# Ledger of designs, part 5: designed miniproteins, single chains

Each design is a single chain, and the fold is of that chain. pLDDT is the mean over its residues in the fold that is shown.

## One batch from the design tools (miniprotein)

Design m154
Fold by ESMFold2-Fast:
Structure m154 (fold): chain A 64 residues (1-64)
Amino acid sequence: EEAKAEAILAETRERLAAAKTEEEIRQIVDEAGDRLLAATSDPELIRRAAAEINALAAEAKAKL
């Protein structure tokens, strides 16, 4: 469901912006991935959301 995926992305974006260690970033990404797979079986939506999460994680790591 797209609405659930968008909610997961919004929460993940906030959590990654607040992350202070590489371990926190890894945990946030892993949890977001699990939540996406539980929320939707749409492969295109999963792929798009995963790409966004990876981009946000890279930005968070660059700020460390």
Scores: mean pLDDT 80

Design m155
Fold by ESMFold2-Fast:
Structure m155 (fold): chain A 102 residues (1-102)
Amino acid sequence: MEEEERIDRELDEVQKMATEAGKLASELVKLAREKADQLTPEQRELVSKAAMAGSRAQGIADELADPEGREKVRAKGIDEVREQVTKALNLVKEALERIKAI
């Protein structure tokens, strides 16, 4: 029971991070559309990569909202999924700050 409570808390933490990554990716896509004529090819590539990563993170958040999805994430490995979500969140934050600076 104590181990299950800890695992459930870890899944909740990953879900919160994944939701944030998806939200920031949505903001990034809107901002990039507004600044489309000002973006360099490298900045457009960064936006594309970050938007894709954020979309995948949103998929993880949606999966973690369902009990069956939570079991699938647990079976895949919580640490691996957390690493994927953390990388996505960091990439979206970096892209958003770089595009805001234009």
Scores: mean pLDDT 87

Design m156
Fold by ESMFold2-Fast:
Structure m156 (fold): chain A 80 residues (1-80)
Amino acid sequence: SAEEELARLLERGRELEKKAAEAHDAGNYKEAAEYLREGARVLEEMARLYEEMGDLELAEAFRRGAEIAKGLAEKLEAKA
């Protein structure tokens, strides 16, 4: 179901967030940016599922989260 897919994506997102933070703390900005870009893809997939479920407000919130993650990744890449 879409709800089960969302639960799996949420777990993946949390793992990627932890890895991004660990990479950033270690000064590995390029690796941190890669995890943030993958996290943005997860957020975009969650947005699609919420849209399919009819939750347009939550879909828009997750799309916004993806754009923020991409912007942060770009800033970290510029420091590498």
Scores: mean pLDDT 89

Design m157
Fold by ESMFold2-Fast:
Structure m157 (fold): chain A 99 residues (1-99)
Amino acid sequence: MSLEELLAKAEELLEKAEEALAEGRIEEALELLEEALELAREALKMAKNEEEKERVKRLVERVLELARKVLEKAPEDVKLIFRAVALVIRAIGLLIELG
């Protein structure tokens, strides 16, 4: 898969996650965000210059923003809360790697 294909698929997943959150489908939104973050990790391995790294950074920042919204909207489901917190931690870790 090319860098462009990874970024395009991740952006599509983020749009679907935003829609799922708006509709109250919290678990589906979280699954979509987890997949988008894994695509961002693969894209970072392929990024060769600062412009490409900045594109990955913007994508990870969007995952982080939506993961925070999951935490705000999550039911009193400890497992979903834990998964969303883990996703936030992983996203912050990637942002640190990006600089």
Scores: mean pLDDT 84

Design m158
Fold by ESMFold2-Fast:
Structure m158 (fold): chain A 57 residues (1-57)
Amino acid sequence: DEEAELLKEFLETFGIHFSMEELRELVERARRENPEAELPGYALEVAFQRAVEMAKA
């Protein structure tokens, strides 16, 4: 799961940590919502939004 691994690496740069299962789910959701988008880029945007919401909660 190269997309999930790249997503993990980027998010860790911001101090944000997800499990590999959560990252895979985010990648799959990004792919379903915008199948033409470049992954992991779009998945990173989705995950970053989720992480911001979680941090505020």
Scores: mean pLDDT 72

Design m159
Fold by ESMFold2-Fast:
Structure m159 (fold): chain A 107 residues (1-107)
Amino acid sequence: SADEEIERLLAEARELLGQVTDPAVQKALEYVIEAAKEATDPDVRTALYRGAVSLARQAVEGADPRTLAETLEAMAEYARQHMKDPESGEKVAELLRKAAELVRAAA
């Protein structure tokens, strides 16, 4: 089910977060999880949790901070475009943009 998938993705994201050594990337991933929780559309919410897992894996594998920031900005644009409620979409996008700014500043 979607709820079981989200619980599994959240657990995986949190486990990977524990392996991330960069404090800015850790904080950025916390913002991504918060953004996923704020997402009112189930499809967008699931996509953001999958994005969190993907970003955490990229960070553990040593991806460049600029690449991580660009991925976060793409996630923000996706949320803004696909959220049915514009207010919720903008709030989710703002959290993802803050995550991108943290990672970019750490580069």
Scores: mean pLDDT 83

Design m160
Fold by ESMFold2-Fast:
Structure m160 (fold): chain A 65 residues (1-65)
Amino acid sequence: AEEYYEEGKKLFEQGRLEEAAEQYKKAIELDPNYWMAWANLAKVLRLLGRDEEAAEYGRKARALS
């Protein structure tokens, strides 16, 4: 899970937002309790203008933290 999370952060820093989202989703798939991956996915989705999805993932992150 952490490997995908770290790759997601690198892609995010490069402005590769869709690819960053994919890596965070893989981190969540391996560890659904990885609240930081949910939180960062919500942030990326908000930047992509996918506000409804971002809100849903953000609520999940808060429930886990």
Scores: mean pLDDT 82

Design m161
Fold by ESMFold2-Fast:
Structure m161 (fold): chain A 77 residues (1-77)
Amino acid sequence: EDEAAARALAEEILRALGPEGARALARTLLTGDPEAAERAQALAREAGVEGFDFSPLSGGEGVRLLARHLLELAEAE
């Protein structure tokens, strides 16, 4: 469980994609699909960002933490 890495990634994604993109990516990650990380990177590339490093996260649990932080940050507005 790596909350610091998940929080940092969520903040960077929110800045790159905005609240709507962050929510869409969080929903994708919450599906639990093996392709969720690839779809998240595709969304980042569509927004003009090269992509994000998801490797510091602890597999499925880290991805779930990232999704929670993304939803929380997007909701804060």
Scores: mean pLDDT 69

Design m163
Fold by ESMFold2-Fast:
Structure m163 (fold): chain A 90 residues (1-90)
Amino acid sequence: MHREKAEELVKKAEEEKDPDKAALLLGQAALHYALAGDYERAIELAERAIELATEPEVKAGALYTLALTYKLAGDEEKAAKYAALAKETA
């Protein structure tokens, strides 16, 4: 179940000391919340992943997850903006 997988990934991220590994886990958790329809939680975790990420590729991944979440939530304008930002970041 997507929500259960997201919760497990968040717990692993809290135990992770490397900020980029933590950001990757939070980004994966955000994607699972988005697929479960929990857009508010997905946005929160994706934004936190963007803030923690030090590597451009990791930050781009979190930005793509944020773009996908906004698209699923019906916010086409924000989806397009974050997708463009992700492309520029990678």
Scores: mean pLDDT 86

Design m164
Fold by ESMFold2-Fast:
Structure m164 (fold): chain A 86 residues (1-86)
Amino acid sequence: MKAQEYYDRGRELYRQGKYEEAVKAFEEAIKLDPNNADAYYLLGEVYLRLGQYEKAVEYFEKAIKLDPNNVRARTLLRQAKAALER
């Protein structure tokens, strides 16, 4: 399967609320295309939805490193970091 097909599957699974399956699809997309900034961004969103704030931070930081113009990733990174603060 091509990287784009895994990415598209991940987005559809995320839309359906199948977060664990979406993670696996996005991980395969990144394995085949490690420069897909959007796949890192969506992995961050999935982990945020799963309450895995440390992983959400990690993937949003990777997304921003690849695409510094992703304003939404910077916003969600701040929210994930705030969720880790007591």
Scores: mean pLDDT 85

Design m165
Fold by ESMFold2-Fast:
Structure m165 (fold): chain A 66 residues (1-66)
Amino acid sequence: GHMEERRRRIQERRKAADNLKTKADELIASSEPGSPEYEKGLELKKVADETNKRIDAEEARLQAEE
């Protein structure tokens, strides 16, 4: 594939992860600790953080391929 397309896909996934993180942070902030909503927020935040780490690793690999 072309490097430009791979970079575009990375940017799109990063935006999706950032949106998920924002929703998770809002859910955590608006929920009582120990509620199901609070626990869901923490779960979503972990998913978003892990996704961003994977994206960072993929960007590093693309830079090495240039």
Scores: mean pLDDT 81

Design m166
Fold by ESMFold2-Fast:
Structure m166 (fold): chain A 79 residues (1-79)
Amino acid sequence: MELAEEVRELGREAGLELYARGDVEAAVKVLELTRQAVEALESGDYEKARDLLTEAGELLRAAGLDEHAERFFELAEKA
């Protein structure tokens, strides 16, 4: 499904950016949330996917990755 692939790629991008900035704990957490969101999308649990994508966006905003956070919120609206 196209949305699940977009979520995977955005999660990898955000995770790598956090890792490059030295925020390893946030990188691991965003990748975990992204993996769970993809599993929810693939199983048809769109409500759970939206919640997980929103949580990932809030985590990224707190870490100062505002552009990546907004992209996660946009994907949550599409789920």
Scores: mean pLDDT 85

Design m167
Fold by ESMFold2-Fast:
Structure m167 (fold): chain A 62 residues (1-62)
Amino acid sequence: SDEKIEAVLKKAKEMIDAGKGKEAHKLLVEELGISPETATKALVALAAGDEELAIRILKKNL
């Protein structure tokens, strides 16, 4: 599942960089089955450049 989390986060980061933050949020919720609250925390970490924190948030809440 680590490889899937990393692949989904990479796609989410590309979406954020393209100004598609809402699509990135939906991607995390739908592909990982996480809560909207957890997806928001992970996206904030990604937007801040803290990919390691984003991965930890997702693993802890899956």
Scores: mean pLDDT 82

Design m169
Fold by ESMFold2-Fast:
Structure m169 (fold): chain A 80 residues (1-80)
Amino acid sequence: SELEELAKKLEEAYEAGDYEKFLEYAKKLAELLKEQGDTRRAELLIAGAKAVAYKKKGDEEKAKEYEAKAKAIIEEAQAA
């Protein structure tokens, strides 16, 4: 339920354009995923959240870096 509540807060922060709160909730959600042994999902969430945050700040280079990291995690999950 805490995982579901954090996921909802993450979505609400994104919709509100509050990318500071968005990244904060993403980090908290990722820590819960790590505690449950889901390290891959945690790393994917952080990479995706950072990509979004950097994109919204206008840091296109950093956004692409984290988008590439997220893509690599997804591709490894699909290939293995």
Scores: mean pLDDT 82

Design m170
Fold by ESMFold2-Fast:
Structure m170 (fold): chain A 93 residues (1-93)
Amino acid sequence: MKEEIDEGIAELYLVMGKRALEEGDYDTAIKLFEKAIELASGPLRAEAYTLLGQAYLKKGDYEKAIEYFRKALEIDPDNPVARKLLEEAEKKK
């Protein structure tokens, strides 16, 4: 189905975005995670929001980081990574 193809492409964007994030290219990471969010659904979209929040957190945009961690938790309330990073971002604002 189209959903399965879109999720595969979303996973590829997440892998590329994670590498950009690791290399300190936060602007590229943000663009790649935004593309992943457009194609992803359910848990994969929650992961994409968490990673987008991490990119903004590393860029020093704590307000946007908080917004995206909250969006991840709306999809997956039990996501331990998103919860921990939300607490860290709120502590820094």
Scores: mean pLDDT 84

Design m171
Fold by ESMFold2-Fast:
Structure m171 (fold): chain A 75 residues (1-75)
Amino acid sequence: SVEEEIEKLLSTLSPEKRKLAEEYLKKFEEALRAGDYETASKVLKELASQLSPEEQQLFLRMAVLVAEALDAERA
């Protein structure tokens, strides 16, 4: 499931980075549900600036999974 894949990705981060990623993923999902793509983009950029390049790729993968799950809910 999407939730299981996100959990596995989060488990590769430190506890501090995991908590940060979880909070920003929630903000990203809320922005997407509201149709606020400007806020969604800002949320992604703000977190990315606090992560290493490797962590940025993991976070981007999680963000894509969230977006795909929301699209599936609408189908």
Scores: mean pLDDT 80

Design m172
Fold by ESMFold2-Fast:
Structure m172 (fold): chain A 96 residues (1-96)
Amino acid sequence: MSAEERVRKILEEIAEEAGKPLPKDVSSETILEAMETAARLAREALKNGDMEKAAKLMRILNDLFNWAKGNNLISDEQAKELEERIRELQELARNA
């Protein structure tokens, strides 16, 4: 499976969880929106005590973040902001 096919499957999974249509393209904007959506849904799952859903969404977010950073699809500033959000989610999960 190509890297693009893996990312498309991740985007499809996030879109399904969010109840939104699948993005037509794999752009930096689409990747950022998907990561923000996954982070929001993970936080909601943690607040609702849905630890299984939270763990799944956090895994998806981490996988997509690492791929985007490794392929220079996000800026250093965007990467720092996302790393802080991921850290906050991990702290919430530990305190849940």
Scores: mean pLDDT 77

Design m173
Fold by ESMFold2-Fast:
Structure m173 (fold): chain A 56 residues (1-56)
Amino acid sequence: MSEEEKLEEQIKKAEDEVVLAIIRGEISAEEGEKVYNYGLETKDYELFLEELEKAK
C-alpha cells in the first residue's frame, strides 16, 4: 500500500470530521468548505486537521 493511498484515506476521514463539526455547529458550512479545499490542495492530513481546528 502506497503512502498516497494512505493520505487519500486520511483525507476522507477528515472530510467526515468536517461534516460532523458543521452538524454540531462548531464551524459554518463556509468554513468547512475552506478546510476541505485546503486539504485537497495540500493533500496533507495533518495540515487539514490544523485548518479544521483553527476554524472552530
Scores: mean pLDDT 74

Design m174
Fold by ESMFold2-Fast:
Formats: C-alpha cells, sequence, structure tokens
Structure m174 (fold): chain A 86 residues (1-86)
C-alpha cells in the first residue's frame, strides 16, 4: 500500500520531525518521496504493510486529538492523509 501524507500549517520543527521519520522509513526499505514547500510537507511512502499503515493512521488520529484537522481518502491501494494545523 502507498500512503500520501500532507501536512499543512506545520511549524519548522514539525516539518523536520516528519521529514526525519520519512527518512527512517526509507532506511527500512520503503520508497519515500519528500516535498517541502513553506509550511507544507508532502511525504509519499510506498510498500507499506497493513501494520505500518495502521501506525500512520494512529499518528493522524493523535494529531487530530491535538487540534489538527485530519481528512483521510482512499483510492485503491493509495491512502491519502491530509493534516492541517491550526
Amino acid sequence: MTVVLTLEGASPSQITGWALRAIGLELDGHSVEIKIEGDKLTITIGNLSEAEVQELLDLARRLAQRGAQVTIEQDGDTLTIHVKFS
């Protein structure tokens, strides 16, 4: 499964933290693409297991609990998670 994670309105520290997490996934053998544009970060991660997808969904849920707006869209084997920070 492929996950596209878009973070909007993120602080520089949040962007750095998520980029480092994405690098960790690449080191674990996943296909990873990172795009940074101001306060917007887009991470595309391929070859995720069901467990790894669930971990990303749990992280998105925790961000929603901290006041972020989270939208999840699925099209076939691609899951898109949009996160907007206040």
Scores: mean pLDDT 81

Design m175
Fold by ESMFold2-Fast:
Structure m175 (fold): chain A 62 residues (1-62)
Amino acid sequence: KEKALEEIKKKSKEATKKAKSDDEGLRKATEIGVEGAKKTGLPLEEAANAAGKGYEEAKEEK
């Protein structure tokens, strides 16, 4: 469970860093969260929170 959430967070962070804008980064992070929940069977809220943390970390590094 924790490993899957960490992977969602890292994928979201990478996608956000590659995005041309914060809005595009947020959209990609949202898609990664939804896809992660579907793939892992985790609750959408937990996957979305992990993706959101990745997005936030990417913004802090910019």
Scores: mean pLDDT 77

Design m176
Fold by ESMFold2-Fast:
Structure m176 (fold): chain A 68 residues (1-68)
Amino acid sequence: SLEEEALRRAREFVEQNKDLSDTEFKLAFLKFVSELIDEASEKYGLSFDEVQLLVHRVAEEVRRLREA
């Protein structure tokens, strides 16, 4: 599913960006989320509500990993 793929990409994103400062990480994550929103809406045809739910789940996973 797209959700499973997005969560795997989110985990990879955290690993690849673990050396960034908090400010730089937040900026990189905003770009990551922007690209995810575009792909989910344009390529997969998700509704606004579905995209928001996907982004929320991805953000929760990123927060969990970054706080570990």
Scores: mean pLDDT 86

Design m177
Fold by ESMFold2-Fast:
Structure m177 (fold): chain A 75 residues (1-75)
Amino acid sequence: SAGQETGRALAEAALRYARDNGIRLSEGAVRELVATMRSLGLSDEEIIALLREMAARVDPESAAVLRAVIAEIEA
């Protein structure tokens, strides 16, 4: 879907920004990403899938943040 393509682009932009600036993903940044994806019409299932893909591609601390937000959405 167009929303899922845009959601993936946002995820890729967040990953590039973190990598290029040598920073880890924060819970606040991930929550803002989720809120933006929801505003674009992505379902919780689509958002969880994108966050899981991100978690596989980041450092362990950023991955833990992503997994914590996924667990919150699934609750």
Scores: mean pLDDT 84

Design m179
Fold by ESMFold2-Fast:
Structure m179 (fold): chain A 94 residues (1-94)
Amino acid sequence: SESEKKKEEVKELVRKSVPKGVELAEKYSAEELAEKGEKLLEENPFTKETLEEVAVYFNAALYLALKEKLPYGETPNILELKKLIEEEVEKLKK
């Protein structure tokens, strides 16, 4: 379906656009990545650098969750993240 095709395209975009996220996704579970991201927010100042690093962990966690747990249908949060990833990729190409 078109939705499944877009889901695969989003995974491919994460894989190509966030190489560090892909590397992390190969080493840790989705839960571990989410916990590491939360810990970064708790232990570091609320700066742009921290937020960018946290985004890598949360994107990697979501990528693994989509791969392992959500073969059909999507939550509003997942749909919103798909839109954000697509928009950011388009901006980077400009």
Scores: mean pLDDT 61

Design m180
Fold by ESMFold2-Fast:
Formats: C-alpha cells, structure tokens, sequence
Structure m180 (fold): chain A 118 residues (1-118)
C-alpha cells in the first residue's frame, strides 16, 4: 500500500540509503549506497513523485538538476516559485546533492523531469 511504501522510504532516507532532492522531493541514490537495483527502485519511485508535481515545480526542479547551470542561474529560475529563504535552502541542498549523490542518479532524475515537461 502507499502508506507502507512511504514508511519504507522514510526508513531508507533516515538510514542514508536514499536522499530527497531539495527541490520537488525527488529521490537520489548516494554515491556510497549505489547499486543498479536501488537506482532502478528510485527511478520508479520518482516517476510517481513527478506525476504529482505542479508544472511550476517541474520547471524549477529541471533547472536545479541542470549540471551546466551556475548557482546564480539556478537562483534566478527558482525565485519565480520560491522565497529567497527557500531558494537559499534549495541551493545548499543542491551543493550537497552534487557532492554526495551518484551522478547517474542525478542524470536519470533530470531525464524523467524532462520527459514529463515534453
């Protein structure tokens, strides 16, 4: 059931096996927890998360996941949807995620958001 899945997910986050992306609530696999199986589970979970996102949150999330954008460029795009305090918190989380999340997990999350925006 959804509730059981949500509780299992909270345990995975608490145990550091999965992290929440700071914009839009997408799930990421940490570098030290990477397995192909966990990456696929997170990909499937993210499809459900993305289906429930507002279009504005999807656009903001896509910008925040772009490895080619500077923090300043991401800040400008996020300011359309979030307060300055929320943007600062999101950018701190983006920095942490870029350091700790597996690059393939970030790429797959971005591809899923892009596909939903198409």
Amino acid sequence: MKEEAEEALRRLIRDGRVRTWPAGGLLLVPKDQYTPELLEEVRLANEYVIDGMDPEVLEATYAALDPELSEEEIRERLRKYFTDEEVDAILAGVREARQTAHPESLEIARELVKKKLE
Scores: mean pLDDT 72

Design m181
Fold by ESMFold2-Fast:
Structure m181 (fold): chain A 62 residues (1-62)
Amino acid sequence: MEKAIRAAKAVLEEARKNPSASEKELLEAAAKKLGISPETVKKLLEWFAKNGSMEELAEVYA
């Protein structure tokens, strides 16, 4: 869960910085920040969407 929350936070921060960025651009920017691949970021986001609760979502926005 922690890795998924970190990935979601990184993507959210990039989206706030550039609201017109494409999904690919957001994933690449977040991946660069986290030191992982864009594919790994996408997989973590998909896992979070399936397994994350409202409490974990609140941690992303904190």
Scores: mean pLDDT 76

Design m182
Fold by ESMFold2-Fast:
Structure m182 (fold): chain A 61 residues (1-61)
Amino acid sequence: SPADEWLARMVELVKEMRARGVPAERIQELVDEAVRLRRTLPPEEAYRRFEERAREVAAEV
């Protein structure tokens, strides 16, 4: 399902952030933000915003 595909991508981005040295607390903040956005925005848009923010944070460490 689209949700399963998104979850797989989210897990890979979380692994990438951990490998880059992003603190676990910061990763949790991004996940919590994605959960909040999913309640307010369409799932596809919420997922895009999570991926964008995750990549930005991973690039800045």
Scores: mean pLDDT 77

Design m183
Fold by ESMFold2-Fast:
Structure m183 (fold): chain A 81 residues (1-81)
Amino acid sequence: GLLETVERLEKRARELLEKLKEALEAGDEEAAAEALRELEEELGLLEIIRGIAKIVGDEETYEKAKKAIDRLRAELRELLA
């Protein structure tokens, strides 16, 4: 279902945030760029699912996706500051 998809995408995005952090710590610019690209792809999929949930009136999935996106983007901004 959409809710399970949000949880799966959030888990993948968190794994990619950890990879990005490790790549930045190692000074591996190519690995950091790849992790960031994949993370932005996962965030894009979360935005699509959020949009679908809004259209079909699935408020629970919409709120879950919104909170996941907001939290992940906040963590990414702090990491890149």
Scores: mean pLDDT 89

Design m184
Fold by ESMFold2-Fast:
Structure m184 (fold): chain A 62 residues (1-62)
Amino acid sequence: MSLEQLLAEIDQIRANPTSLEEARAKLLAIVDEANKTLSGEQAQQVIDRAQEVLAELEKRFA
């Protein structure tokens, strides 16, 4: 997957979360994919976005 595709998947999870547990699992899978397929700089962008979205979702489900 491209950087753009992975960032779009993260944004989709943010917009339509089914549960915090499922969202967390999906975000971790996206981060793993980024680390395997993208450069360090691009992988870091995905990690940062995933961490931001996870923090937002944790607040929404609290």
Scores: mean pLDDT 82

Design m185
Fold by ESMFold2-Fast:
Structure m185 (fold): chain A 89 residues (1-89)
Amino acid sequence: MSLDSEEFRREIAETLADMFAAILKNIEREKGKLSDEEIIEWIVKFAENLYKEGFSKEEAIEFARRVAENLGLSDETIEEILKKVEEKL
């Protein structure tokens, strides 16, 4: 039913990014404590796992950027995340 596997993978990556950001926000609401370092490490790990599962490097980087933007992280923190993801891929 999906027409283009690349388009389908992009939609999955976007959905996963939105879900992951929502999960992190929910944890923050419950615990009231998420360090930037902890958030960065989780985003990087998820991006690495997407790449290992057959997503492209670009898709993994876009995932990380989308999660970070959804969490309202600073531009500097987003750049740090993207650089760490690029180094791991």
Scores: mean pLDDT 79

Design m186
Fold by ESMFold2-Fast:
Structure m186 (fold): chain A 57 residues (1-57)
Amino acid sequence: MTPAREEELRAINRAVSEFQAKYDLSPEEVGALVRAALAAGARSAEELRAFMEAQVA
């Protein structure tokens, strides 16, 4: 794995954990949002966060 990809995966994992805690989501709920974001083409922590926030707003 490239250093850039490793850093991005760590950023994504942190964003998912923070989002789950912020909105009090179950692991199933946050997992569904992450899968939907990836299916929509999200590739970075920022894109994933933006997609998830749009879904729960």
Scores: mean pLDDT 76

Design m188
Fold by ESMFold2-Fast:
Structure m188 (fold): chain A 66 residues (1-66)
Amino acid sequence: SSAISSLARAFGISQSTLSSLLKELGYSPSQIEELSKRGVSLYEAVDLALQGKLEEAKKLIDEALK
């Protein structure tokens, strides 16, 4: 929850909005929390997704999962 809440605050959006966006990309909040715990920054991926660049955002997250 802390990683999702911190990202939502950084972009000035609600946690529910961010969670919905990540779900549309195919990721659960628990997967995002795990990436954050591993020290992976998702700021750039979320920024791209909010710009409507969903394919680019997904590629960044998929690279982070490697």
Scores: mean pLDDT 77

Design m189
Fold by ESMFold2-Fast:
Structure m189 (fold): chain A 95 residues (1-95)
Amino acid sequence: KLEEALELLQKGAQAYENKDYEAALAHYEEAVQLAKEAGDDRLAAAALENLGKVYYEQEKYEEAAKAYTEALKLDPENEEAKENLEKVKKKLEEK
């Protein structure tokens, strides 16, 4: 399951680079599920952080905030997710 979750993270990253946000979301959502089933909270947090980045690019700021918040619940020391959540909150205040 962990190896499959890592493969899904790689596929999600490739889809994200290609701006295929639908495919990126699908791969990252599967990675979150597999990481949680494996008990790997850090890997699940990483996948959730990447989900948040995809939602941010789609300007789905509420969804991005939820993903980053869940990532921080699983890995409170994730500085990148913390910084990205702050950016999303600023966008929600602007719009």
Scores: mean pLDDT 84

